# Designed miniproteins, single chains, continued (2), part 29

Each design is a single chain, and the fold is of that chain. pLDDT is the mean over its residues in the fold that is shown.

## One batch from the design tools (miniprotein)

Design m4985
Fold by ESMFold2-Fast:
Structure m4985 (fold): chain A 88 residues (1-88)
Amino acid sequence: GEELVRVAREGGEVATAAAPAEDSPYVRRLFDGLVERLEKLVADPSRREELQELARMAADSFRQAGDAFPEASEELRRLGAELERLAA
């Protein structure tokens, strides 16, 4: 569980750093919200299906951020794939 949250947080930081200064606070808030939700789901083993769904959504968000910020695309795709692998 801890590794999944770490990867999600890392991806959010990468996306935020890649965003233009004007968009950076919005991107940070979006990914901070996803990380917070993942942390809550990781703490509850009964919510495994919700964790898997949210991890998939977070990976899709990393992919979308990679498309919007091409310089970070490869790293965000790698982190998204790792997030999905850890949630499986």
Scores: mean pLDDT 81

Design m4986
Fold by ESMFold2-Fast:
Structure m4986 (fold): chain A 60 residues (1-60)
Amino acid sequence: SEELRKLTIELVADRLRLVGLEFEKLFASPEEQAKMDAEIAELRKRIGELETEIKKLENS
């Protein structure tokens, strides 16, 4: 479905963004790492929500 396709694209995009942030964090200052940790936490929450919605649609 169009909805499943859209959510899957968003999930993949958010996962790639998470990997990028985790990588950049390795070279960031302690101050910047704290800010990035907040963004990483928000991305992980969003990824979990997207996974739940996709699973719901796959079982319907």
Scores: mean pLDDT 86

Design m4987
Fold by ESMFold2-Fast:
Structure m4987 (fold): chain A 88 residues (1-88)
Amino acid sequence: MQRLEVEVDTSEIGGDEEKTQGAAESAAGQVRAAVEAGHELVITITNSDPKAAQRIVDAVRRAAEEAGAEVEVEEIKGPVDKTVVTVR
């Protein structure tokens, strides 16, 4: 099984709704592509904008549910908190 890794930096979003929506749609598209290819996807979200990070997590969960994939979400505490979403 091929593992794909993607990073999303929410520090550049700054509460911008269009940027948040674009990041969510991009992440959802990557979930669909990875599941179709039979790959595991790991998305690391830098939680500098917690509202944007939650929107992205919600979009990933929806895309995975529609594709019949399992989702695991882990929060990593650090100087900047990170959310890691694994789709398989």
Scores: mean pLDDT 81

Design m4988
Fold by ESMFold2-Fast:
Structure m4988 (fold): chain A 84 residues (1-84)
Amino acid sequence: SKEAALAAMLRRIFGLSDDVQRQIFAEAGIAPLDASLPELATALSDLLVEQGRLSRNAEKNPEKLAELRAKWQKLMALRDAARG
């Protein structure tokens, strides 16, 4: 199913257990702790799309762009820490 495909993709990209993925996404402020893996994949996609949209006109909403960039960077740092 679509949900199974999204979950499998997220497991492959992050290389972490489902519970650890939920923890780091919640800690980065991207999704709630009880989100499913397909919901994490959707939240990440939405974050990256909005970040890309705002970056094309960075002067219009610099604070929101900085917030989204900080969330992405925090998620990547948490991923790297969780990997060892």
Scores: mean pLDDT 85

Design m4989
Fold by ESMFold2-Fast:
Structure m4989 (fold): chain A 82 residues (1-82)
Amino acid sequence: SEVERLAEAILAALKSGEKFSNEAKAAIAYGAKKAGVKDSDSDEEKARKIAEAVAEAAATDEELKDWLEEGKKALLEHYEEL
């Protein structure tokens, strides 16, 4: 699923310390804030929460859709290059 692929890409970003694009970082930051990610959450839990929030917002929010879709694309393209 899209959410599963996004969660894998975000988990890679959190664990590997790989330098992701500004678009990818913005999508992660937005998702973390919207999902209420906590420092006590595991990297796996953070990745899942962020992926769900980003995918939902990209699907439902007409104003955020374009830049969130760009951020999703940047995350997935970087993950595929790892």
Scores: mean pLDDT 78

Design m4990
Fold by ESMFold2-Fast:
Structure m4990 (fold): chain A 78 residues (1-78)
Amino acid sequence: MEKKKEEEKKAVEELKEILEKIENGKEPLDPEEVNKRIIELMSKISDEKVKKEILDKLLHPEVDKDAALKAIEEEYKK
């Protein structure tokens, strides 16, 4: 279980970096490539509820992306 927690931590950090690049918008980001990467990282998370929550929030522009990352953080603390 602890090893899974560390893996999820890394996934959260990777997601933070991706969100930072999306928000920055300085580099030409391929939305499809970014989306695929997010999905890939989500596959590292063992809790399917957390996966669904973060994916919906990351892809939905009206939802706070920081809140989505926080949801994953809360889940891996368990």
Scores: mean pLDDT 59

Design m4991
Fold by ESMFold2-Fast:
Structure m4991 (fold): chain A 74 residues (1-74)
Amino acid sequence: SVEEEIEKLLKEAEEETDPEKIVEIGVKIVQLMLENKVPEEKFDEYVNRLLSIASRKGDETLLKTMEAISKVLS
């Protein structure tokens, strides 16, 4: 399921140390949610969890993740 795939990607992001790869995982999560028309409430939930993971990795990782997500949504 899409939910299982998103949970797997979130776990990969938690275990990842490379900021570039964390951003890439974040983009994959957002693209999966858009392609599968995930409800807005669930979309916001997953984005908030992703940003929480990125923030724990550092300010630059968080900013790059936010910028990448913004570009996908534009």
Scores: mean pLDDT 87

Design m4992
Fold by ESMFold2-Fast:
Order: structure tokens, then C-alpha cells, then sequence
Structure m4992 (fold): chain A 75 residues (1-75)
């Protein structure tokens, strides 16, 4: 996946599973593809260590389905 595809996938999944507005979802997605992405996963989305690792691995692998599943599993 390109960085823009990763950002879009995260934003769409957050809107669908968490009920965030497009503006809120896009702001969070931008932070999750930035330099502090792992810190922002735990701080903004309440991701535990295992969820943060699953999201990072899905991004690194370019696996859109794994990324959607990992984001959907967040509280």
C-alpha cells in the first residue's frame, strides 16, 4: 500500500467502526502515518501493545485487510 492508501484505509475504518467525523478520522489517520505513529496509536486509539504491533505489521506488509481488521478491533 502507498502511504496515502494506508491513511485512507485508517480514516475510513475509524469512521465506520468508531463513528468519528471525516475531519476527526482524517486528523487521527494523519498522526498514525507520521513520525510518532506508534505512540499515537496507544494515546489516541487506546491500542494495547499487541494491537499496536498488529497495526504496525499490517502497514509494513501493505495488507489492507489486516489493517482494517486491526483498527476495527480497537476499543
Amino acid sequence: MSPEEIRRTIAETLQETKGLSPEEANAIADKLVGPDSLKNLSTLLGANKEQTQAIAEAIAAGDEEALREAISSLP
Scores: mean pLDDT 76

Design m4993
Fold by ESMFold2-Fast:
Structure m4993 (fold): chain A 85 residues (1-85)
Amino acid sequence: SDKLKENQQKMLQLLKEVESVINQDDLHDIFVWGHNMLLSGTSLDDIKKEVRDRAINDLGLSEEVAEKVVELFVSDYEVRRLLSE
């Protein structure tokens, strides 16, 4: 329960930070893509690298913002994982 609450708060904080800088449709597309890669058996570490690369190269985001997008994706994944327990 504490881990779930901590990850939910982290996710909400990161979401507020990235939503002010990134288009909602672009953020949604990255998340849908990443979720589909997880369902296809791709490792989380490989997905993190590809999410970062897409944020920088495809969306033109700064390295700092790209790292926040990766953290947001991981936090969302952890919340989903903990809710399935």
Scores: mean pLDDT 81

Design m4994
Fold by ESMFold2-Fast:
Structure m4994 (fold): chain A 65 residues (1-65)
Amino acid sequence: EIPSELTPEQRRRLIEAVRAELDRLKPKGVEYEVDEDTIAFKASTPEDARRIAAAVQEELRRLRE
């Protein structure tokens, strides 16, 4: 879930940052959707799913700082 406190510009930056991290990780078999309110992803392995979730949570944490 994307925090409702974010401005539209901050949400756009978060979405771009998440996409950049997903592209950087380049996990095979990963499918993802990113929109204003949700970040949804599906990975081929549990390990890839955990790695992606950790990257998303780290970006969310940075925006809260």
Scores: mean pLDDT 58

Design m4995
Fold by ESMFold2-Fast:
Structure m4995 (fold): chain A 114 residues (1-114)
Amino acid sequence: VLEGLRLHQQGKYDEALAILREEAEKGDKVATSYLASLLVSLGRDDEAEKLLEKNPDDARLYGRVAMTYLEQGDYEKAVEYAKKALAIDPDNPLAAEVLIELNREGRIDLVLEV
């Protein structure tokens, strides 16, 4: 039963990935950001990094990925991508939220000191 539920959820993720990839290929920046977030959530980090490399000036995409890494507990990756988003757009709200949450969790050392 539990294994069947896991496989069913994986099937839904594959369907969502297919839809998001189609919309991203059509130039939908919102779909591209959700695609990267979903790939990170599924542990498909290499595929997410390839999307970021193809979209180096997309602050929304970097901010979304940073937030997803924060939700996964990867604070170093969250800081890395949040800083990249802020370098592109200093007013990026997702990147700002990531840095605020890291400070709240006592991880400010990753932001201010290497």
Scores: mean pLDDT 74

Design m4996
Fold by ESMFold2-Fast:
Structure m4996 (fold): chain A 70 residues (1-70)
Amino acid sequence: MADETLATAERLAAWLESQGLDDLAARVRELGRRMVEAEKKGDKKTASKLASELTGTVLRGIGLVIDEEL
């Protein structure tokens, strides 16, 4: 659901900001907003592509956090 997509993106972005990854947090918020727009238009291909990009951005952030702890 669009509302749940925005809430999830905001929560993930807030976590990234708490780790000092402000640029990645901003990107997650942008991708979440664009994904909601695609979902509202019924553009499943664009929504899927944006979801993949959002997931990749979050995984990159997680990797950076883990690497800093090592």
Scores: mean pLDDT 79

Design m4997
Fold by ESMFold2-Fast:
Structure m4997 (fold): chain A 94 residues (1-94)
Amino acid sequence: MSLEEKALETMKQILERLKKLKAPESFIEAGEELLKKFEEAVKNNDKETAVTYGLAFAAEVQALIKEYNIKDPELLALLRELVELITQLSNQLA
């Protein structure tokens, strides 16, 4: 599985976990839009745009975790994995 494919799958798992944790619908919708833009960038072989939307997605999830004091170990582990994957993608741009 490519880094892009693994990042996309991790983002999908984060959204499903947020739905199970009853995150606000507005955050789910924003996350789904960022996921769509990430997937479109990957399909267009636009790695710079993919990194931008991946970082935006991770930042939105981290902000939600902080605001609602979410301590779910699975969500926190998925967010860490996503940040590592997007960092690896960003390093390929240098």
Scores: mean pLDDT 86

Design m4998
Fold by ESMFold2-Fast:
Structure m4998 (fold): chain A 66 residues (1-66)
Amino acid sequence: KIEEGNRALAQNKYEEAVELFKEAIREHGDSHPLTYRNLGSALRKLGKEDEAARYFARADAAEAAR
């Protein structure tokens, strides 16, 4: 659920935010670029910089395909 992920991110609950955004991506299949960017930001806060970079790249690709 996107709103729940955004709330978790705002509360500095980065692990919870990552799980909620990944769940939203699984449920919807194709996600909005902002969802990938928010997931990437949460991953960066957790020090998972390589994984974060992959989601930022997916966000850029999704934006370019519009």
Scores: mean pLDDT 78

Design m4999
Fold by ESMFold2-Fast:
Structure m4999 (fold): chain A 72 residues (1-72)
Amino acid sequence: SAMEEALLRRALEAVRTGDLAALEEALRQALKEFSPERAGEIVDRAGTEAALVGNEEALAVAQRYGALLRAL
């Protein structure tokens, strides 16, 4: 959906710019609005991007939201 694409784009942009607050908001919104599978796809993509750009703080945020999804 357009919202799913917009949230993914926002999460990836936040990772690339080091905007941890924007990343947290995007991932929190994804968990609230989407199924666990769809939210998991966004979280995983954000984590992969964080690893690729070497943003350890963003990777930790993505890993925390991944753990929250697995606990559901």
Scores: mean pLDDT 87

Design m5000
Fold by ESMFold2-Fast:
Structure m5000 (fold): chain A 60 residues (1-60)
Amino acid sequence: SELEQLARRLAAGREDTLGRERGLPPLDPAAREALIQRIVDALQQNEKLFAEEERRRKEE
């Protein structure tokens, strides 16, 4: 899905930044997949908020 692809890019970018700035090792594959799923859930929640606002504006 597009949300999963976006979540993977966001997770990779943050992991890269933490590696450069704090010298942290890469995330374990399982931890990375869990993070991606959490980001997907957050993006889906944001979509619901935008859909609710769109519906509210159409009712005005």
Scores: mean pLDDT 75

Design m5001
Fold by ESMFold2-Fast:
Structure m5001 (fold): chain A 58 residues (1-58)
Amino acid sequence: MKVKKTTYVTRRTGDGAVLVFKTVEELEDGEVVKERGQVAGGLPAGAAEETRVEEEEL
């Protein structure tokens, strides 16, 4: 079965700006077959750093 796994990593820069990095992985039978990372955007200054993972069955 194919699963799409999306990971969002929120990180603060030195000036207090917060950036969100998005990584999308496609897994087939538990193995990563495709991977793509990008900067998804910014959040307001003062947002907390976090990691969020979402999984969707394809």
Scores: mean pLDDT 76

Design m5002
Fold by ESMFold2-Fast:
Structure m5002 (fold): chain A 97 residues (1-97)
Amino acid sequence: KERKAVLLMTAADIHVVAARIAASLGDSEAAEASLRAAVENLREALKLAKESGNEELEKEVLEAAKKLLETARELAKTDPSLEPVLKEAEELVKEGE
């Protein structure tokens, strides 16, 4: 479970980078898809961390989710089409708390 959660966190980081690149190119659809993929990867990682009982891993996933939320907020300020995925990131952080 822990190894899979770490891989999912790494995949989420890659998707966040992809979202920033897509946003810089004006590709709102690609930015949304990448942010949504990051949310789903971190949601699964959080579930696996909770199932494992590993508090340190759960905290690391929550920190990754907070970074994703900050990125989604920054991008949504310039592109309102990203507001739905921003709300999903906010819900993920609340689930981790």
Scores: mean pLDDT 85

Design m5003
Fold by ESMFold2-Fast:
Structure m5003 (fold): chain A 97 residues (1-97)
Amino acid sequence: MEDKVEVITAEKDGKTVVVFKVHSSVSGEDHYFVAETEEKIDEEKAKTPEAAREIMEEALKKSTKSAGDIGTSEENEELKKFLEEGIKLGKEAEAKK
């Protein structure tokens, strides 16, 4: 079973915050990655799991700030807070649909 990636976009202070929800095929758990980008991410382009994964990888590479619940070190409290706030924004954006 392959990992499933969902893309959620939200806006904060004129910047685009992109939240990626990754369902792990190995652990069966949901993991979150958050990226802050200056360019708008089009959720319509993320209609397939493959496109969603490519958007996630490109956003993380081009982001000015990014964090994930797997890869973010304990020493980086600012990135941990950014991750938590980004996840909250993503959940609020989904609830408004």
Scores: mean pLDDT 69

Design m5004
Fold by ESMFold2-Fast:
Structure m5004 (fold): chain A 91 residues (1-91)
Amino acid sequence: MTAEEREELRERQLELLRRQAETDVEALQQFLENNDLTPEQRELVQQIINILEELRKRLPELDEEEQRRLIEEAIEELLEIQRRGFEIELA
């Protein structure tokens, strides 16, 4: 595998992740608009949207190590929000 092929694979993986974040943001925004949520539920969903939007916006501007760090930070924040969501019974 050439250096060019490795870079193309990396770019493709980042593009797929970015597109997934865009899709998730759109779905969550529709969820906020179409559902009568409590203030606490709305805040949690908005926090998820903010994390995904920041990830989507910043990923293309960063080097590989910074991209990895940003993704890891986003995952940790999302897991904490998910845990809190279970405590509030967001079912």
Scores: mean pLDDT 68

Design m5005
Fold by ESMFold2-Fast:
Structure m5005 (fold): chain A 82 residues (1-82)
Amino acid sequence: SELERRALKAIAEVARKLPEDTSASDVLREAHRVKGLSDEEASLAGAAIAEVAYKEKGLSSEELDKLSAKEVAELAEKALKE
């Protein structure tokens, strides 16, 4: 969806600008602050990132909160290409 794509792009751009070891939750907080992402947009992007993480790396949803900003950016960028 357009909302999902917009949110994924915003998350990827924000994650790339933050220190590589920034937590996934801090990336999402910064995306809300800088890009004005809604909770709905963040949720849609999070689901898309989770699907890519499972497909590419075999990661469960519980493991996603342990991801760094670098990893979040890479997964969001892959979700955008699908």
Scores: mean pLDDT 80

Design m5006
Fold by ESMFold2-Fast:
Structure m5006 (fold): chain A 75 residues (1-75)
Amino acid sequence: MSREEIERLLAIMEAELRRGVEELEANPSEENKARALKGVENFRAFAESHRDVVPEASARALALADEAERRIRAL
C-alpha cells in the first residue's frame, strides 16, 4: 500500500469516526456506544500498523482516536 493510499484511508476513517461520534451524541444507546468504540479500535489499529510509513499522519490519527474515545466514554 502506498503512502498516498494510507493517508487517504486514514482521512476516510477519520471522517467516518467523526460521523459515528456525532450520531452517537445525537442518539445515545449502549449498542451505538459499543459500535463507536469498535470504530475507535479499528482506526487506532490501522494508524499503528502504518506508523513507519506515515509517522505524522499516524500520530495525528492516534490523538484523534484518543479524543473520540474520551467523548464516547463521557456519554
Scores: mean pLDDT 86

Design m5007
Fold by ESMFold2-Fast:
Structure m5007 (fold): chain A 66 residues (1-66)
Amino acid sequence: GLEVLRRVILHELQRLGLSREEAEALIEMALNGASKEELVERLQAHGLSREDAEGLAEGLMTLARQ
């Protein structure tokens, strides 16, 4: 369900070097209506490549569509 997807995204963000607080903030941005482009920019600001940022932003957008 939704909480499984949220946990997977949270774990993946932390594996890629974000703190739990930073990962939770990104999830909240997505749930509050941030665009895919805004999520990609924020993920890249945290040191992610464009490819990794786009993949994770897509996952965040999927979570937010619920």
Scores: mean pLDDT 83

Design m5008
Fold by ESMFold2-Fast:
Structure m5008 (fold): chain A 119 residues (1-119)
Amino acid sequence: MEPESLPRPLTPEELEKEREIGEKAKEFSNYIVELIDQGRVPSVAEILEFDPEALRRYAETLVVYLEELEKTSELSPLSRELLEHLKRALEALEAGRYEEAARHIQRAVEVLLELRKQA
């Protein structure tokens, strides 16, 4: 009912890049969910088969979620440990240290598996 309130200058090319990264991150997220359902933690080598941009988007999404949750409630020790591993993964990805990033993601998945066992 309202006309466009603000021009949103996302080009079709930028929108497509965002969609591509989002799809790859979703594939990684689905892979991790399947492993957690199996009670498994991925190896560093298995994590490194995924696109680093997908790993970055996955970690960023969870960091944002946990930081927003922390603003309204106290994080459990496990949720805080998860946040720290994800932040270290992002720092390693930014530095191009992909093996270190994969180790931090592996540790994050170990914490996610422990959280699921407690639910």
Scores: mean pLDDT 80

Design m5009
Fold by ESMFold2-Fast:
Structure m5009 (fold): chain A 82 residues (1-82)
Amino acid sequence: GKEELTKQAKEAAEEAKRSRELGDKLMSQATDRDSAVRATGEYLRAVGYGVEGELLAKKGKELGDEEAEKNGEEGKKYGGLK
């Protein structure tokens, strides 16, 4: 039900945050292209989880779950590239 979508949106947001933090760590330590490419992979993973969280939040909102929408916004925050 909608509670499962809320949980899944939260899990996606947590994965996006974790991947973003790992990408930032790897990028801060990058001294060559290979290191930077590895950081890029983690940023792309964060974007993927962020999009997943947003889609789950949208569906949760359609079912009247405000908490799912909040979790989608958190995922977007950590999945963003600049």
Scores: mean pLDDT 77

Design m5010
Fold by ESMFold2-Fast:
Structure m5010 (fold): chain A 94 residues (1-94)
Amino acid sequence: MKEEALEVLKAIDERSEEEIAAQPSPEEQERMRLQIEIARLIAEGAVKGELTPEQEERLRELVIRYYTEFHKLPEEEAERRAEEFLEKVREFLK
């Protein structure tokens, strides 16, 4: 698990600029950038076996942004989904 997470983290860092540039529109580039940041935080958490409080807060912000900007959800619903997502990430890291 942790070895695979470290490999994913390295791949994200090496490919992030290329993946973003490959997107057909500025909106899709921003979406890809957001998804890469979320994936990187989860991979870092998996390597350490936990998320730091600062990483959890950043991950919450990114997930809220993903749901509000790309799924057009109300902020309260996006916040609820972000908490559900964080709980699943914590469970996954155990």
Scores: mean pLDDT 74

Design m5011
Fold by ESMFold2-Fast:
Structure m5011 (fold): chain A 73 residues (1-73)
Amino acid sequence: MSPQAINYFNKGVEFAKQKKYLEAIKAFEKAVELDPSLKEEVIVILGQLQKEVTDEATKQEIQAVLEKLRQQR
């Protein structure tokens, strides 16, 4: 895996733990952009975050990114 992709993936996990969901989503998207092999793992993580998020706007953002990742390589 790319060291930069791993760095963004770990940053996404850290932001999610801090309840910074929008920043976590952007970090995960960047990780997949740098290393598409992370796509399935990111989809699983975003699916879990969607269950924890109560804010409707953030929940919609997670849903949009999940659908985008599922339809793209």
Scores: mean pLDDT 80

Design m5012
Fold by ESMFold2-Fast:
Formats: structure tokens, sequence, C-alpha cells
Structure m5012 (fold): chain A 75 residues (1-75)
């Protein structure tokens, strides 16, 4: 299980917003994995780790990480 501090979660959220290259308002799994690695040095390699990381940022549990959800973490 991935354990992230509140500060790390906010830093990862900011990094994901910066990495969103398609600007469609939805964060891809690639952008999530890259942001986690850039901030924490954790390489998300297993399905369980990926699920845990995704669920941390998927606040409404709709299967998507949106800019609105990330902004909620930064408030």
Amino acid sequence: MIELSEEEKKEIARKMLELDKDKDGVISLRELVEAVYEVTGIHVTTAEELKAAFEIFDLDKDGKITHEELKSLLE
C-alpha cells in the first residue's frame, strides 16, 4: 500500500496539473505514475500500487482523476 503524507498528496496534485499535456481536464494513468515518481521516488509497478495511488486522488470514485478533484486536495 502506498502511504503518502498530506504534503506529498498536495505536491503530487500540483505535479499532475503541470503534467497534463492534453488539457482535457482528466489526468491519465501515465501522468499519475509520473507525478508520484517525481515527487516521492516511488515507481508504481504493481496493479495494487497503481489502484491505491489512483484511489487517493479519485475522490468521487468515478474512475477518473479530474482537475476539479486535484484542486479540492489543494484547498
Scores: mean pLDDT 71

Design m5013
Fold by ESMFold2-Fast:
Structure m5013 (fold): chain A 94 residues (1-94)
Amino acid sequence: MEEDIEALKEILEEYPDAPSPVQALVRAMIERLTLTEEEKEALLKAKSFLELAETLLEIRNRRQPPSEEELAAAKAKLEGIAKELEEAVKKLEE
């Protein structure tokens, strides 16, 4: 539990430009202090999103166009994570 809270704080510090839904979720989880199983699952999804964001930045910096397959896969994964994070935030607001 405390390890997860520290990881959430590190995410906010390392990725201040993270999308609003991700930031809102991380802040909500820290504020509640106790992580439920649903909150833990949302944290894992947030970490996957940050890894995807790093991959997209690396592709951009290569100055080579990404393949259509790579771009489509990245977008699909990003959309899935964003939707699930939005649903998780709504559930925390209940």
Scores: mean pLDDT 62

Design m5014
Fold by ESMFold2-Fast:
Structure m5014 (fold): chain A 60 residues (1-60)
Amino acid sequence: LVGARVRVLEDFTATSPDELSVKAGDEGVVVREVDEEHVEVEFDDGRSGVVPKSVLAVLD
């Protein structure tokens, strides 16, 4: 997944300091795989943070 382009499929609200709140349609690149269920994404708007893999679609 590191280096993959991703799109957010549904709104997600952060529940911890490491997580990022995101909206459906947000796009970015996976910069780090955190665990089996979470990745760190650098979004095209300059925000970065941890989001669940379950709310993301891989584009590449």
Scores: mean pLDDT 81

Design m5015
Fold by ESMFold2-Fast:
Formats: structure tokens, sequence, C-alpha cells
Structure m5015 (fold): chain A 62 residues (1-62)
């Protein structure tokens, strides 16, 4: 679940583990986007993906 991925993220000990958790979250939101026919749910998933990809880029730059 997304909640389990977030728990793993919060308990991550290295930058590599943080990045791996972010990649799993992006993949999960992409699955939700592909499965959903609800425009509101699709828009929320797209926003979540965009925010996570931006955060990943910032984290990689550190």
Amino acid sequence: SIEEIWKDYLNAKTKEELLASIDKMIAKYRELLAASTDPVAQAMAERAIANLEAYKKELEAI
C-alpha cells in the first residue's frame, strides 16, 4: 500500500533508500492513474507524480 511505502520512506537510513522509496511511490501513483477513470483521481495522481519527481530531482542534486 501507499501507507507502507511512506513508512519505509520515513525509516530510510540512506539517500539510496530514500530514492528507492520515492521511485516506488511514483510507480504506485502511475498504477493508480492507469487504473482510474475518475478525472479527479487522475488529476490528483498526476500532481503527486509531478511533486515526487521534482522532489527526487532536488534530492539527487544534494
Scores: mean pLDDT 81

Design m5016
Fold by ESMFold2-Fast:
Structure m5016 (fold): chain A 68 residues (1-68)
Amino acid sequence: SARDALSAALEEAYRQIEARFKELKAAEPDTPDIELTLRSLEEEAAASTDPRVRELLRRMAAHVRRLA
């Protein structure tokens, strides 16, 4: 179903975001987690082919920007 496809796409996006965050944190341990989280979200939003996933990640990035 469309809902199952969205859930699967979101789970994959979250896995990519988590993996990228870990890479960035290992390379830049002194950079604030909020900044690394924002970069990880923005990279995955740009890479996503599902417009619904892109919109959700864009909104998450906007929230993180307001906290930073």
Scores: mean pLDDT 85

Design m5017
Fold by ESMFold2-Fast:
Structure m5017 (fold): chain A 79 residues (1-79)
Amino acid sequence: MYPIAKDVDELLERLKEMTKAGTSVSEIKEWMRRVAEESPDETAREIAQRIVDAPDGQMGAALSGAILRYVVAPEVERG
């Protein structure tokens, strides 16, 4: 199993590696559940929890929405 992501950047990098490796949705959700429970970063836990709570067919939409909300939207407001 992949190490618990320490922050949002590591969460996104690991997810990118998992998707390139063809990791199943169920395996990604299992890792996300662990990140939501064990990550020291509150934002990483929030993103992971939203993915876990999403139906399997909506995991990508939940991820995109969380990234927009917690990563992209704050950057746009700062810029």
Scores: mean pLDDT 72

Design m5018
Fold by ESMFold2-Fast:
Structure m5018 (fold): chain A 81 residues (1-81)
Amino acid sequence: SAAERKALAEQLKAQMDKRLASAADEIPQEELDRIRATFLAELEAIVNADLSDRQFVISLTAASIRTIGEIEQAVLASRKA
C-alpha cells in the first residue's frame, strides 16, 4: 500500500540520517547536506513512481547502496585534504 511504502521510506531515511551523523566529524556540512538532499530526492521519486512492489524494493535498495558508497567516497576525499 502507499502507506506501507511511505513507512519503509521513512525507516530508510532514519537509518541514512544515523549513518550521516556518524560521518559528520569527517565530512564538511555542505557535503553532508548535499548527500542527504540527493537521497531524499531519490526516495521521493521512488515513492511517487508507479512501480510494482518488486521494482519498489529494488529501487530503494539501489538508492541505499549508492548513498552509502557516496558517504564512503566523501570520507576518503576528506582524508586526502
Scores: mean pLDDT 84

Design m5019
Fold by ESMFold2-Fast:
Structure m5019 (fold): chain A 81 residues (1-81)
Amino acid sequence: MEAAWQAIEADLRAAFEKSREEYLKTIEKLIKEGSPEVQELARKALEHLEAFERDGRAEHGINAVLYLAIAITLYKKEKEK
């Protein structure tokens, strides 16, 4: 089980390292242009990314992706209406 979590953590690190600039640009845009709800989700995504960069735990990497995905989805719905 521990080896499986380390594999997930390695994959998340590689993904974030490759896409870190785009991830941060997306969060910045959501904080500047989003509703209070979108801004809160984007801040949570950033906090979990920073925690993941510090401790490498899969939980933080997964939460960073999850909160960003929810924030983007909500932001798109708000812009379409």
Scores: mean pLDDT 78

